# Designed miniproteins, single chains, continued (4): the designs that were tried, part 81

Each design is a single chain, and the fold is of that chain. pLDDT is the mean over its residues in the fold that is shown.

## One batch from the design tools (miniprotein)

Design m14817
Fold by ESMFold2-Fast:
Structure m14817 (fold): chain A 91 residues (1-91)
Amino acid sequence: DLTPEQRERIIAALKKAGYGKEAEELAKLVTPVDLQQLSIEEVVELVKKLYEHLKKNGISVEEALEKRDPFLVRRINLVRDGKVEEALNLK
């Protein structure tokens, strides 16, 4: 889990990127490993891309997290393995 400070930082960055009310929910898509491997700007781009993919496929953030959606799991594994560019370009 993210620390409260890490969570607030991500929420602030997402709000700055144009996400208002959904910023807190979207912050749940971020792992501690993301913050170790990625800049704050790359984390925002990663979350934006994940959210667009979930919306396009009719999957809520809550559903993706609870069901451990294969796309979300693969993204987490790619970041953990240092494959940042592949994670950002995951289809």
Scores: mean pLDDT 79

Design m14818
Fold by ESMFold2-Fast:
Structure m14818 (fold): chain A 61 residues (1-61)
Amino acid sequence: MLTPEQLEQQIKKVEEIAGRPLTPKQKEVVRRALEDTHRHGGSLDSTATVLGLHFKEHPDA
């Protein structure tokens, strides 16, 4: 499981890429995706970048 500090850092990256603060629902989506990425040995930075771009293009998502 990711530490609270790692989750906070990656959520901040998503918000910076999206150019706005995330809603509580969006933060939950990011948290779950990061936890899933960590369990499968994937890149957290790649997941944060993909989600940040998604929320930038789809602000109502």
Scores: mean pLDDT 81

Design m14819
Fold by ESMFold2-Fast:
Structure m14819 (fold): chain A 93 residues (1-93)
Amino acid sequence: MAARREIEELRREAELRRRALEIVLYTSLVAQKSVLELPIPEEELGPLVEAVLELQAATKAEMEGKSAEEALAYTRALVDEPGRRAAELEAAI
């Protein structure tokens, strides 16, 4: 029972991190429209902002002395981690 709930929560976290990464990349890619013009439901904005801040904090910690390419690879791995863990738990059931 607990494993199935954990898988569902990890999948939600993976999707949230993926969308947070897309927002970060979209806003950083230069002078695009306001995030208010993105088709993002308002109920998702709070969790997305929190996920963005968490990804930025984790990436910043790893970026010390590293290239932008290495930092991006690390951030992508963080985004994929909950999804990979969910797949492992699902396979173990």
Scores: mean pLDDT 66

Design m14820
Fold by ESMFold2-Fast:
Parts: sequence; structure tokens; C-alpha cells
Structure m14820 (fold): chain A 77 residues (1-77)
Amino acid sequence: SEQQRQLQIEMDGGALIVALSVLRLVAQKQGDQETAQKVQALLDEVMAVLNDASLSNAQKQARLDAIQAQLKAIQAS
């Protein structure tokens, strides 16, 4: 249902915010300013997606999935 999809988006977005916030903190403590800035940009993108009333739930999910893929790529580097 659309209600279940909306809840999933909020849960996925929240999980990304937590993971990105932890990664930003680690990068900052290591003096890795490039990674910290890249992670901050992803955090800003998650917040923008969650707050964008023009996006459908399907479009929000696709954008959050893309951000999660970028997070995994950063963690693999």
C-alpha cells in the first residue's frame, strides 16, 4: 500500500541519515575532509529527497536507493 511505501521511505531515509552521520564523524576525526564533504553532500541529498513534496513515493525510493549505492561505494574505498 502507499502507507506502507511511505513508512518504508521514512525508515530507509532515517537509516541513511544515521549511517552517513557516523561516516562523516569518522572522516572528520581522521582529517579526511574530501570524504567528509562528499558524505555531507549525500546527507543534504537525503534530506532534500525526504522533504520534496513534488516527488512520488516511487521516485523517493529510487533516489534513496541511489544514495545508498553511493554510500556503499565510499565505504569500499
Scores: mean pLDDT 89

Design m14821
Fold by ESMFold2-Fast:
Structure m14821 (fold): chain A 101 residues (1-101)
Amino acid sequence: DAAVAAALAAQKAAGAPAVAEAQAEVERLIEEGKEYPEEEIRETERRLAELQAKIDELVEQYKATPDPAEQAKLILEITALQKELLRASVPLAARAVLEEE
C-alpha cells in the first residue's frame, strides 16, 4: 500500500534528525558540566519505561490490524514516540559520560 510505504519513508527521514538533535543536546550538557540529582534520573527512567510501554502497545496494534490506513497511522505514532524516547534519554546519556570523568 502506498500509504504504508510513505509512512515508512517518513519514519526513516525523521530518525536521522532526531538522533542528531539528541546527540547535539548530550554534547551541550557535557560542555556545561550539568549536575543531575538522583531524583531527576529516577524520573527520567520512569518516563522512558512509560514511553516504551506505549510503543510496545502500538506495535501490538500494528501486528493485529489488516487495515493499511491504520498501519500507516500506527507507524507514524510509533515513530513520534521513538523520537520522544530518544530525547527523554538525553539526561541519562549525559550523566553517564560525566560520572566516568
Scores: mean pLDDT 71

Design m14822
Fold by ESMFold2-Fast:
Structure m14822 (fold): chain A 82 residues (1-82)
Amino acid sequence: MEELKKKIIEEGNRAVDTLAELDPEAAAYVREVLEKSKGKSPKEIANDLIAALLGVGYRGTPELRRAAFEEARRIAKVYNEG
């Protein structure tokens, strides 16, 4: 359980770094979701991050949308394969 949680948080931090290059405000929003994850289960963290990334993608430019959706897919993959 702890190993899966660490992997999801690691992927979330990578998503923040990727988004920061495109949109610092979008990256800050995803980072805030990660900070709120401390007491949550791996499933809750994965779902919260995916929801945040999809929201960022829908509001953003085509480039931000592509990046956010790819990061959401990576988090979903880590959770499903863990």
Scores: mean pLDDT 83

Design m14823
Fold by ESMFold2-Fast:
Structure m14823 (fold): chain A 55 residues (1-55)
Amino acid sequence: SKETEENIKLYEDSIKRLEKALAEAQARGDTERAAFYEKQIKVLKEKLEELKKKN
């Protein structure tokens, strides 16, 4: 559906932003924040794959 296509794009954009934030945290040596972003990226990627299974 159109809504699912929009949600997929939203998740992809969110993952891209978090990957940038992760790289910045890693560059600063912020290991706690980096771990948080890694976890969020993993969760969003799992949700994105689930959405793609239906479309």
Scores: mean pLDDT 85

Design m14824
Fold by ESMFold2-Fast:
Structure m14824 (fold): chain A 74 residues (1-74)
Amino acid sequence: SEVDRLLQEARELEELALQYEKEGKKITAELLKEGDVEKADAAYKKYMGLAEGYRLAAQAHRRRALALLAEALA
């Protein structure tokens, strides 16, 4: 169903957000060990920004799925 598709896509976007967050934290930690604080901050902001973008997209998919489900149950 369209609801199932949207919920599956939301889960995939949430997983992608988690992957970007995990990778960003790893890269940031490596740069901090090398003493490059400015590069570490820039990398953290970039990856966290990407993760937030995917989380917002997932939330939009979930809201759309809920609206469709509400219409089907009404």
Scores: mean pLDDT 90

Design m14825
Fold by ESMFold2-Fast:
Structure m14825 (fold): chain A 79 residues (1-79)
Amino acid sequence: KAEADLAEALAAADAHRAEMTKEQLRGMAEQAIRLAEEALRKGDYETAIAYARLGIYFAKLAGDEELEERAREVLERAE
């Protein structure tokens, strides 16, 4: 399930958090947002919600408010 995949991804991200730069975190947020938008386009709302949450998580770690807002917009559209 998408929720299980998200939990695994978050655990992996936490393990490598100290080694990630803000640039890498922004890149991961952008990638998660793109995957969420693609899932939303396909009508896969569960997967879209999971990736949107992941995007919010990485955007917050990067301190990128614009990416965080974009991820929240996808989350709201999927809910």
Scores: mean pLDDT 78

Design m14826
Fold by ESMFold2-Fast:
Structure m14826 (fold): chain A 93 residues (1-93)
Amino acid sequence: GAAEEAIETLRTTTDPEEIVRAAEIVGRSGDAELIREAVDALVEKAETTTDPRVVEGVLEALKILLRNAPDDRELILYLIGAILRAIGLLLDL
């Protein structure tokens, strides 16, 4: 579906605007498992990029996913951890 295609976009794109748009699609699904998979893709992207603009896109995407996350404490904590990790990576660039 659209959310699964958006997660694949998150794995392959280097465009910050495309990262944000893909996160909006995944967030709109409200699916905890798809949101978790998108978080994993975003963290890997932040860890492997040398472009601070890509890390900024990842941070915006993670905030969108947090805003759309179902009321699942484990998922919310996972998202917060991912956001803190991405901030640390951005500061090291």
Scores: mean pLDDT 87

Design m14827
Fold by ESMFold2-Fast:
Structure m14827 (fold): chain A 93 residues (1-93)
Amino acid sequence: MEEELRRFEEEVRRLVREAVELLLAGASDAEVEEVFRRLLRVMEEARRKGVPEHELNRVGRRTVDEAAAELEAQGHAELAQRLVSLYYRTLLE
């Protein structure tokens, strides 16, 4: 469990970083949404390996919120809001 959770956390950080890099490069919402669809697949794999649902949701939300806070601190408040919006839109629609 602990090892699978750690791998999941690493994969989530990697994908969120990719989404941030795309936003900074001026990518479309569709390109960022595709990264978050890949994140959904990573969440499905982690669930199959026994990571609890509450941990999947906690790690995803925390990682996106931390990345958004960093973008806002760097003067990219609009990109921070867009990152959070696209994450929730992809996961909750």
Scores: mean pLDDT 86

Design m14828
Fold by ESMFold2-Fast:
Structure m14828 (fold): chain A 105 residues (1-105)
Amino acid sequence: MAEFEKLRAEQERLEKEYEETIKYGKDMADGFKGGAERHAARPENADLAARMKEYADKIKESIENAKKTGREGYEQAKKLIDEINAEISAETGAGVRALIAQAQA
């Protein structure tokens, strides 16, 4: 049945997306952990170091939950990663770039 091949292809696609999400999340968490350790060496960067540590911890916890809960946990992990990326983009002046792009359209 052609329907069985479509279901298998869809399942393989979802499994690849989940593996990519976990890999991206791990790389992101390791990046934040390294950033937190680097900034923690300077007292003036204490707030930044604490924030980076919080992001690393949240991502790691979400990935571990995804491994235990399956599909729903993977979707929650992806959402968390997207939310953290949105916060960082807002803080780095992405809003100014978006306004310039919209004015040029």
Scores: mean pLDDT 72

Design m14829
Fold by ESMFold2-Fast:
Structure m14829 (fold): chain A 92 residues (1-92)
Amino acid sequence: MDEEVQEIEELADNEDIEGLLERLREAKKRKDEKLIQIVASALLSVILSHYAKRKDLESARELVKKLSELGPGSEEAVELLEEEARRLLEEK
């Protein structure tokens, strides 16, 4: 799935949160744990980029801390990233 990974990286580079959320939904339907982790990492990158643009380093640090406490790649960490991405998408 090298092509699918490249598409996810392109979505992240374009900060396309909606596209990344759709890819995460697809990965979950396929129960493709590796793909779920790749999309989750892309979402984290985009979320941190948004915080950096806002100069909101405190929110960035808090998110990274929570993800570390939940365990990187855990189901709870993926859910946290999905929820935060949806919030950013709604803020426009």
Scores: mean pLDDT 81

Design m14830
Fold by ESMFold2-Fast:
Structure m14830 (fold): chain A 58 residues (1-58)
Amino acid sequence: MPASEEARERLLIMTIKVAREKELSTDEIIEILRGLGLEVSRATLSYLRPAAEATRLS
């Protein structure tokens, strides 16, 4: 499907979920997202990352 907007947000959420599983930092998540052509701010990640931050491993 050509839903680039939906695909972008879905990819963003999936990347954050994977990052949580792999214990990635916010900085690493931003780097991965930029590699995927997605630019997000730290504030946006904080909003989308409550589930990841609920588990403090480090």
Scores: mean pLDDT 64

Design m14831
Fold by ESMFold2-Fast:
Structure m14831 (fold): chain A 110 residues (1-110)
Amino acid sequence: SDLLQQGRDYMNQGTISYNNGDYQSAIDYFSRSSDLFSSVSDYYSAGISNFNLGQSLYQLQDYQSAIQSYQDSIDNFSRYSTTGSPGQQSSSQSMIDVLQQQIQQLQSQL
């Protein structure tokens, strides 16, 4: 769909901005990407977008917002896993476990 393509385009622009060290632009693009993917119930892609948003916020040392974005990513992967096959559930749980560990590590260092 056009909305899925727009979400991918924002994801790509966010990645370019992140790689250039333009974390503020990356935040804007990944937020837009996440909103678009969520609006079409592409929770897997929304989860990736919110993870990348969290990484961008982490680079700006906005740790509380980074934790929130990681939690939003967990919510998205959880929603994806409840609608998927056992294999999709396993993959989503692996992503959730990694994100929970990253949140705990970050909170312990604040």
Scores: mean pLDDT 87

Design m14832
Fold by ESMFold2-Fast:
Structure m14832 (fold): chain A 68 residues (1-68)
Amino acid sequence: SDEELIAEGLAVFRRELPEEVFAKIEASIASEPTDRQALSTLLGLLQRAAEETGNERLAAAVARLREA
């Protein structure tokens, strides 16, 4: 479900990024009007973070969520 995928993506962000950065991401996702829009925004943020940081765990999370 979109809700489960959002929870999975947020868990990866919480683990891989500083708490301050995570809080901003969580607030951005919570502001989206639907779970589908929240998931779309989350995937974009995960992709951007993976590209900017070179963090392999973020890149793996993007691939996994896109396959779901």
Scores: mean pLDDT 82

Design m14833
Fold by ESMFold2-Fast:
Structure m14833 (fold): chain A 58 residues (1-58)
Amino acid sequence: DDKELGEKIVDAIYGKVEGKEYRDLAVKASKEAKLVASKVLEEYDGIKREDIEKAINR
């Protein structure tokens, strides 16, 4: 779930997700979320939903 949420956020940033809520997240924090979420999901296998939300909202 946590990893799936993170992957959905990354997909939304790259325009691959089908959910509007994830797309809205990508639009709001596209620059920060793109760098942080993509980097964390690709380099850190233990990503948590809170970690991604924290990075995007902080």
Scores: mean pLDDT 56

Design m14834
Fold by ESMFold2-Fast:
Structure m14834 (fold): chain A 63 residues (1-63)
Amino acid sequence: SAAEREAALARLVAHAEGLAAAILAADPSAQVTIEVEGDTVTLTVTHGDETTVLTASALEALA
């Protein structure tokens, strides 16, 4: 259902926020962005000239 998908997306965003907090605790100079596009959450971490992108889907969280 839409409610289950929204709940899965909310949990995924919460996980991304936790990971972002952990990254910033380890490297306060890092830039962290969380983007939500439909059912997909993208975490982008930039420090120095290096960028790492992590993506996860609420559909996978429901499987």
Scores: mean pLDDT 80

Design m14835
Fold by ESMFold2-Fast:
Structure m14835 (fold): chain A 110 residues (1-110)
Amino acid sequence: AAPPAAASGLELLSGEISAGVVAPGETAVLTLLLGAAEAGTYTVSFTVVNKGAGTLAVTLRDAETGEVLAQGTVAAGSSVTLTAELTLPAGGTATLRLELTNIGAAAAVV
């Protein structure tokens, strides 16, 4: 999943967009670093698309605190959109972790 184009002042500094194949019982982790040029509260949305036959449990976390910001489940051939709010100071950064766990019996593809 890619973050949407942010409102003025928020940008993606680094990140991973594709997890590839997630085997049954495996967890893939995508890490995204976001930066804010100005202080504010920003809404970020991530769409996870599962092109495989497995089922994914999806958790979006703040990597610094470990707090769960959003979670969902993605069935075979389906998608979910996770939304989080980030409050950042001017020049601040946030690191987000997207955790993709295959809870099904077949491979998932992201």
Scores: mean pLDDT 77

Design m14836
Fold by ESMFold2-Fast:
Structure m14836 (fold): chain A 93 residues (1-93)
Amino acid sequence: SMEMVPLSPEERRELEELVERAEKYLKEGDLEGALEELLRAAGLLDRAGNLGAAAELTMLAMAASVALLNGDEELAKEYIRRGIELARRVIEE
């Protein structure tokens, strides 16, 4: 399990909004939009002190970006889904 720091109510709400936007973009096929929201979520987690979660989410977003550059949308979607699941675990704690 990742080392997790409890989020403030404000940080949790912001993370929930970012995750919901990422899920919406993924469903609509806007993979670049989903990635932007996941990178914003990683920044929030970093500022909140969840350094491990922030690093993992950044790595997943970068892997998805590389997959997109290679034309592998299926792999990109998988990395985006994993990023969303990670952020949801932090929200649920």
Scores: mean pLDDT 87

Design m14837
Fold by ESMFold2-Fast:
Structure m14837 (fold): chain A 64 residues (1-64)
Amino acid sequence: QPFTVDKANKTLHGNFAAGNYKIVTPDNQEIHLELTAGENEISGLTDGTYTVYKGNKLVGTFQV
């Protein structure tokens, strides 16, 4: 899997290409992030399913 979820700390660890990403939260809010190439940490997550986009392209989903 491209993403690893640390549920205890509510963080996502994943390997990304550099650029602008949109993360859709379980409650359908949007988070806009600029990520660096390689390993990134995304914190402050809630329980549920997240969807990750780069531009208009689906990158993947993960569950907390």
Scores: mean pLDDT 80

Design m14838
Fold by ESMFold2-Fast:
Structure m14838 (fold): chain A 74 residues (1-74)
Amino acid sequence: MFSEEEVELFRKALELADKDGDGYVSKEELEKALEEVSGRPLTERERQFIEDAFKILDRDGDGRINTKDLLKLL
């Protein structure tokens, strides 16, 4: 499981990635935002989690997921 600090980084990344305010993010948007808020490249653990989350939460097959649903997986 992720630490509280890692969960907070994901929360900040989701807010940054959701520039349109529609409550949805793409994998690329989330990865870029997480790298920006963390100030480092993604770890394999973070990359794995993002891949798994998109497999579970991409209900419409459009490559975008709901930000609140992603936070529930953390």
Scores: mean pLDDT 77

Design m14839
Fold by ESMFold2-Fast:
Structure m14839 (fold): chain A 89 residues (1-89)
Amino acid sequence: AVEKLERALELIREAKRAAEAGDIERAVELLREAAEELEETGLFEAEILASLLLMVVGIIKASEKIDTDELVSILDILGEQVEKLIEEL
């Protein structure tokens, strides 16, 4: 369980870096991979975080323009929630 949470956290951190660099397509790919890792844990809280990541991906894809600073802030918050889950286990 912890290994998949740690992998998801790494992917979220990489997605944040991609977003900061303006590489939104890579950020989306990394967030999808992070959501998959979270779903594979079987933990209810991780499944909720996966759903939130996929919602963010959906909003990005539906948006004609993306505020990169807002996206980075959202990814920071979601990453902190994954980190807290790791600390609880």
Scores: mean pLDDT 83

Design m14840
Fold by ESMFold2-Fast:
Structure m14840 (fold): chain A 97 residues (1-97)
Amino acid sequence: DLVKELEEKLKEMREIAREARELAEKGVLDKEKGEEYKKKVKEAIEFLKKLGVENPHLRRAEGLLEVAEEKPSNFGTIASAAEEVAKSLEELIKELK
């Protein structure tokens, strides 16, 4: 069920956005956690691209992820990327329901 898979990825992106935002606010530097979040955000972006999704939210997420790759612990940028992927997922789920 594509809708269920999209809902699972949406939940994951929302959790990453929330957790990464909290880490950014606390000034936490954690390269391993940052790389874990970036990998999951990248996988969600690639999943949407394979489905033929093209929208401003996905384009912003790609740009933010590219910036985040330059600084492993840039949790604020990671959170923003995850937030944009979540918006893209929400839009697609709404169109499919």
Scores: mean pLDDT 85

Design m14841
Fold by ESMFold2-Fast:
Structure m14841 (fold): chain A 74 residues (1-74)
Amino acid sequence: KKQIEELENKIKKYRDEADKVIAEGTARVEQARAEGKPDGEVFRLQGEATDRVAELQKKIDKYENEYKKLKEKL
């Protein structure tokens, strides 16, 4: 019971962190475009943000899998 709530809190924390990474990445891309950076540089900045989100998603997936196993066992 308590462990399920702890997993929900961890999942929420990592989702909030992913949202922040997306917002920061978007701001960097917009700034680069405003400064007239080449498309290759803009694409690189987008890729960096995507990679950071992917790492957070791996943590989310791990905790969601643990949550499902606990829910299945009642």
Scores: mean pLDDT 80

Design m14842
Fold by ESMFold2-Fast:
Structure m14842 (fold): chain A 98 residues (1-98)
Amino acid sequence: MAKELAEKGLKGEGVEGAELAKEAGKLAEESKSGEEALLAGQGIAAAGSKGQESKEAAELSEEGAKYAIKGAKGTKGSSGAMAATVGAGAASLGAGLE
C-alpha cells in the first residue's frame, strides 16, 4: 500500500509527499514492525497527496514523516500506530488549519 500511494504521487499527485512516503516506507520496513511500518508509509503518502496546492501542507508532511519514522523504529505495537497517526494528522492539519 505505501508503495502504491508513493507511486501515485510520483505520477503527478504530490511528488514531494511520494518521496517522503518512499523513505518512510523503507525505514519502517527495515524496522520490521509489520503493521506499524505499513501505517507509517501510508500516513505520509496520504498527507503528501493532500499538499498539492498548499506549500504549508507539504512542509508539515515532512514533520509528520519524521514522527512516523521515529514511531516505526522504536515501537512495540500501539505506540507505533499512534505515532504514525499523529504524524499524518499534523500533515493533514497543515492544509490550511495549522
Scores: mean pLDDT 48

Design m14843
Fold by ESMFold2-Fast:
Structure m14843 (fold): chain A 110 residues (1-110)
Amino acid sequence: LDLSSPLAKARLALEISLRTGVPFGQALYDILTGGPYLKLAEEIQKERDEIVNLLKEGKTDEAADKFIEIAPENMTKEQLIESVRLLGKRNGVSEETIEKFAKKVEEKLK
């Protein structure tokens, strides 16, 4: 967990804004000041780390189930698939595993 990075905090604030409908600035301020959204940000980061670990183990079905469970309700299917690819690329997951993961997420969103 690297919540010391301003960019990481901003990314988590955006995710909270998308999930809860609160303004990005409010979510970011809360994370920076140790408010309730900091705990939610830590929970989101933990869930993302669990998905990445599943992907590194080749457990793409389990990773897809977990990803859909935590997916923001206001994201389109296309945005969710893009987020899948971005999560894998940022965390050094192989392209083959990322494609399997994206396919499983797409199948489960039907």
Scores: mean pLDDT 74

Design m14844
Fold by ESMFold2-Fast:
Structure m14844 (fold): chain A 67 residues (1-67)
Amino acid sequence: GQETVERIAGLSEEQVRRVARALGVPVSGVSDLRKAAQAGASPQEVKEMLARLGVDPDDLAAVLDRL
């Protein structure tokens, strides 16, 4: 939910690279998620962006918890 969006918005450039590697997605994809979250994207908008990347929100949450 909103907590996940706030965590995405707070990712450093190093953490963006680590998340992208762990999820097997382009760094640009995670960078775009961070930019959207920083610009006030809703949890629904972030979920739609994750779906376009082929990422399950639960997999993202697990990766964020390991940072």
Scores: mean pLDDT 85

Design m14845
Fold by ESMFold2-Fast:
Structure m14845 (fold): chain A 86 residues (1-86)
Amino acid sequence: MEEIEKKKKELTEEVNKYSKELDEKAKKGEISQADATALKNEKASEANLELSKLAESHGDERLAAAYYSASEINKIAAEVDKELGF
């Protein structure tokens, strides 16, 4: 749906901006590369969860489930990054 596409574009821009800020912090030694990667995965998880809820509100349960799965995968990746540190 057009509203979901617009929201996806907005969230993609927000995620890209946050990723750039994290890369700058890692370059300055303010955070580790592992921390930067974990935070990027957490932000992607949040964005996918928001898209899942928006799809659900429009009755698109299949699309909502797809975004929810993407959110869970990103959340697991973030936890692995934090626990294993790469």
Scores: mean pLDDT 83

Design m14846
Fold by ESMFold2-Fast:
Structure m14846 (fold): chain A 99 residues (1-99)
Amino acid sequence: MTPEEAIRRLTHLDVATALIVVAALNDPSISEETKKKLEELYRKAFELSDEAATHLRNGDYEKAREKLRELAEVLREMSKYIPDLEGFAEEVERLAEEV
């Protein structure tokens, strides 16, 4: 996979993740405690995604893979509250293997 293709796929996942998280944060059936935890996890996911993209642009593929694996773990933690994110975690893990 090219770095440009990897960044494009990561960007699409980031946009989709943001939309899903925003929907969850606006869901009145989800507890305020869970929303607070999702906000904390999403902030961490955002930072890891940005770091991964930066390493991809700089040709630092080892560090990019490490950040993508960490991102996948955060998305799996979030999937305990938002099951749809489990597939996103698997796609990020695949992205780490293909870079």
Scores: mean pLDDT 89

Design m14847
Fold by ESMFold2-Fast:
Structure m14847 (fold): chain A 72 residues (1-72)
Amino acid sequence: SMEEEKKIEEIAEKYGISKKNAEAIYRVEYLGQSLKETAEEVGISEKTVRDLLFKYSISDGVKELEEAVKKV
């Protein structure tokens, strides 16, 4: 999808991170995926996904998502 690819590239350029890390941020922020699902799809650890989200602070729902993941 053009919108998905474009947004991932924008995130990667804006924060100076790899497309892989940018995809992780995109999946959580724009697709509403859990940390676990995102980690499995992107091929990184859940901790890395969480650290990326907290460092770049692009979601007001990040804390809610983290708590939901911990309880499942």
Scores: mean pLDDT 74

Design m14848
Fold by ESMFold2-Fast:
Structure m14848 (fold): chain A 89 residues (1-89)
Amino acid sequence: MKLSQEEFLEALERTRERTDAMLAQLTAYAQAHMTPAQYQQLQRLVDQIRAVLDQALAAAKAGNLDKAYQLLQEAEKLFQELAALIAAA
């Protein structure tokens, strides 16, 4: 199914909101349950995910959908690293 720029922007905005809520909960969990080293690694991944998603939104708003898709792929890799860190904790 081909997404329009408007549909893509709506999807990104919803993803950003859901991601912020999830990352806030994960950060609170990490403070209570992870080692200091794991918590620092989680914070770095959280900061990187937020930065990449903000860049993806900016690219999509500018009409650069190719760059937005590349940034979403980068965010997906960071989410996989985050999931691996949580599974190891």
Scores: mean pLDDT 78

Design m14849
Fold by ESMFold2-Fast:
Structure m14849 (fold): chain A 71 residues (1-71)
Amino acid sequence: SPLDEFLQAERWTFEQFAAFLEITRGVDTSDPAARAELEARFARYDKDGDGTLTPEEVAEFLRDLLREENA
């Protein structure tokens, strides 16, 4: 599954985060407005500000995403 790579990743870059949302939600990552919203969402989880998400930050993001999918 394309999602297996993301779910097993030790860390996520912004590009991996954007690609995951493109695959799961159909976000147009070439649209500057959509990309700006993704950057704001990424920054919410990137608490260290190092440009990557830790496994715990990825888990928080995935819990939030699953809540949106089930609403």
Scores: mean pLDDT 75

Design m14850
Fold by ESMFold2-Fast:
Structure m14850 (fold): chain A 100 residues (1-100)
Amino acid sequence: MEPSKEEVLEKLKEMFEEFLDEETFKKAYERLLEAAKTRSTDETATFGIGLLVEYVQKKNPEKRAEIRRFTFELIEQYLAGKISIMEMIEKVKEYLKEVM
């Protein structure tokens, strides 16, 4: 079954809470909720991952190129139909846990 927008938002919220500081989390999550109002579930998932990666890169400039490459490769796999939305989200989460 395809995930609902609510399921995607909840999973992204959990990741934002884990990888972002409190002030960055509030700002990023507000931007995600606003973006979700005019986007599909898929577009919301890719937008949310992009936001998380942007903020994580700012905190970890030495790892910026590595984090960006990994995330873009996962988004490409998702767009090519090789992985699901939830698999893409989970793979980003596991990668960031390892790198951070």
Scores: mean pLDDT 81

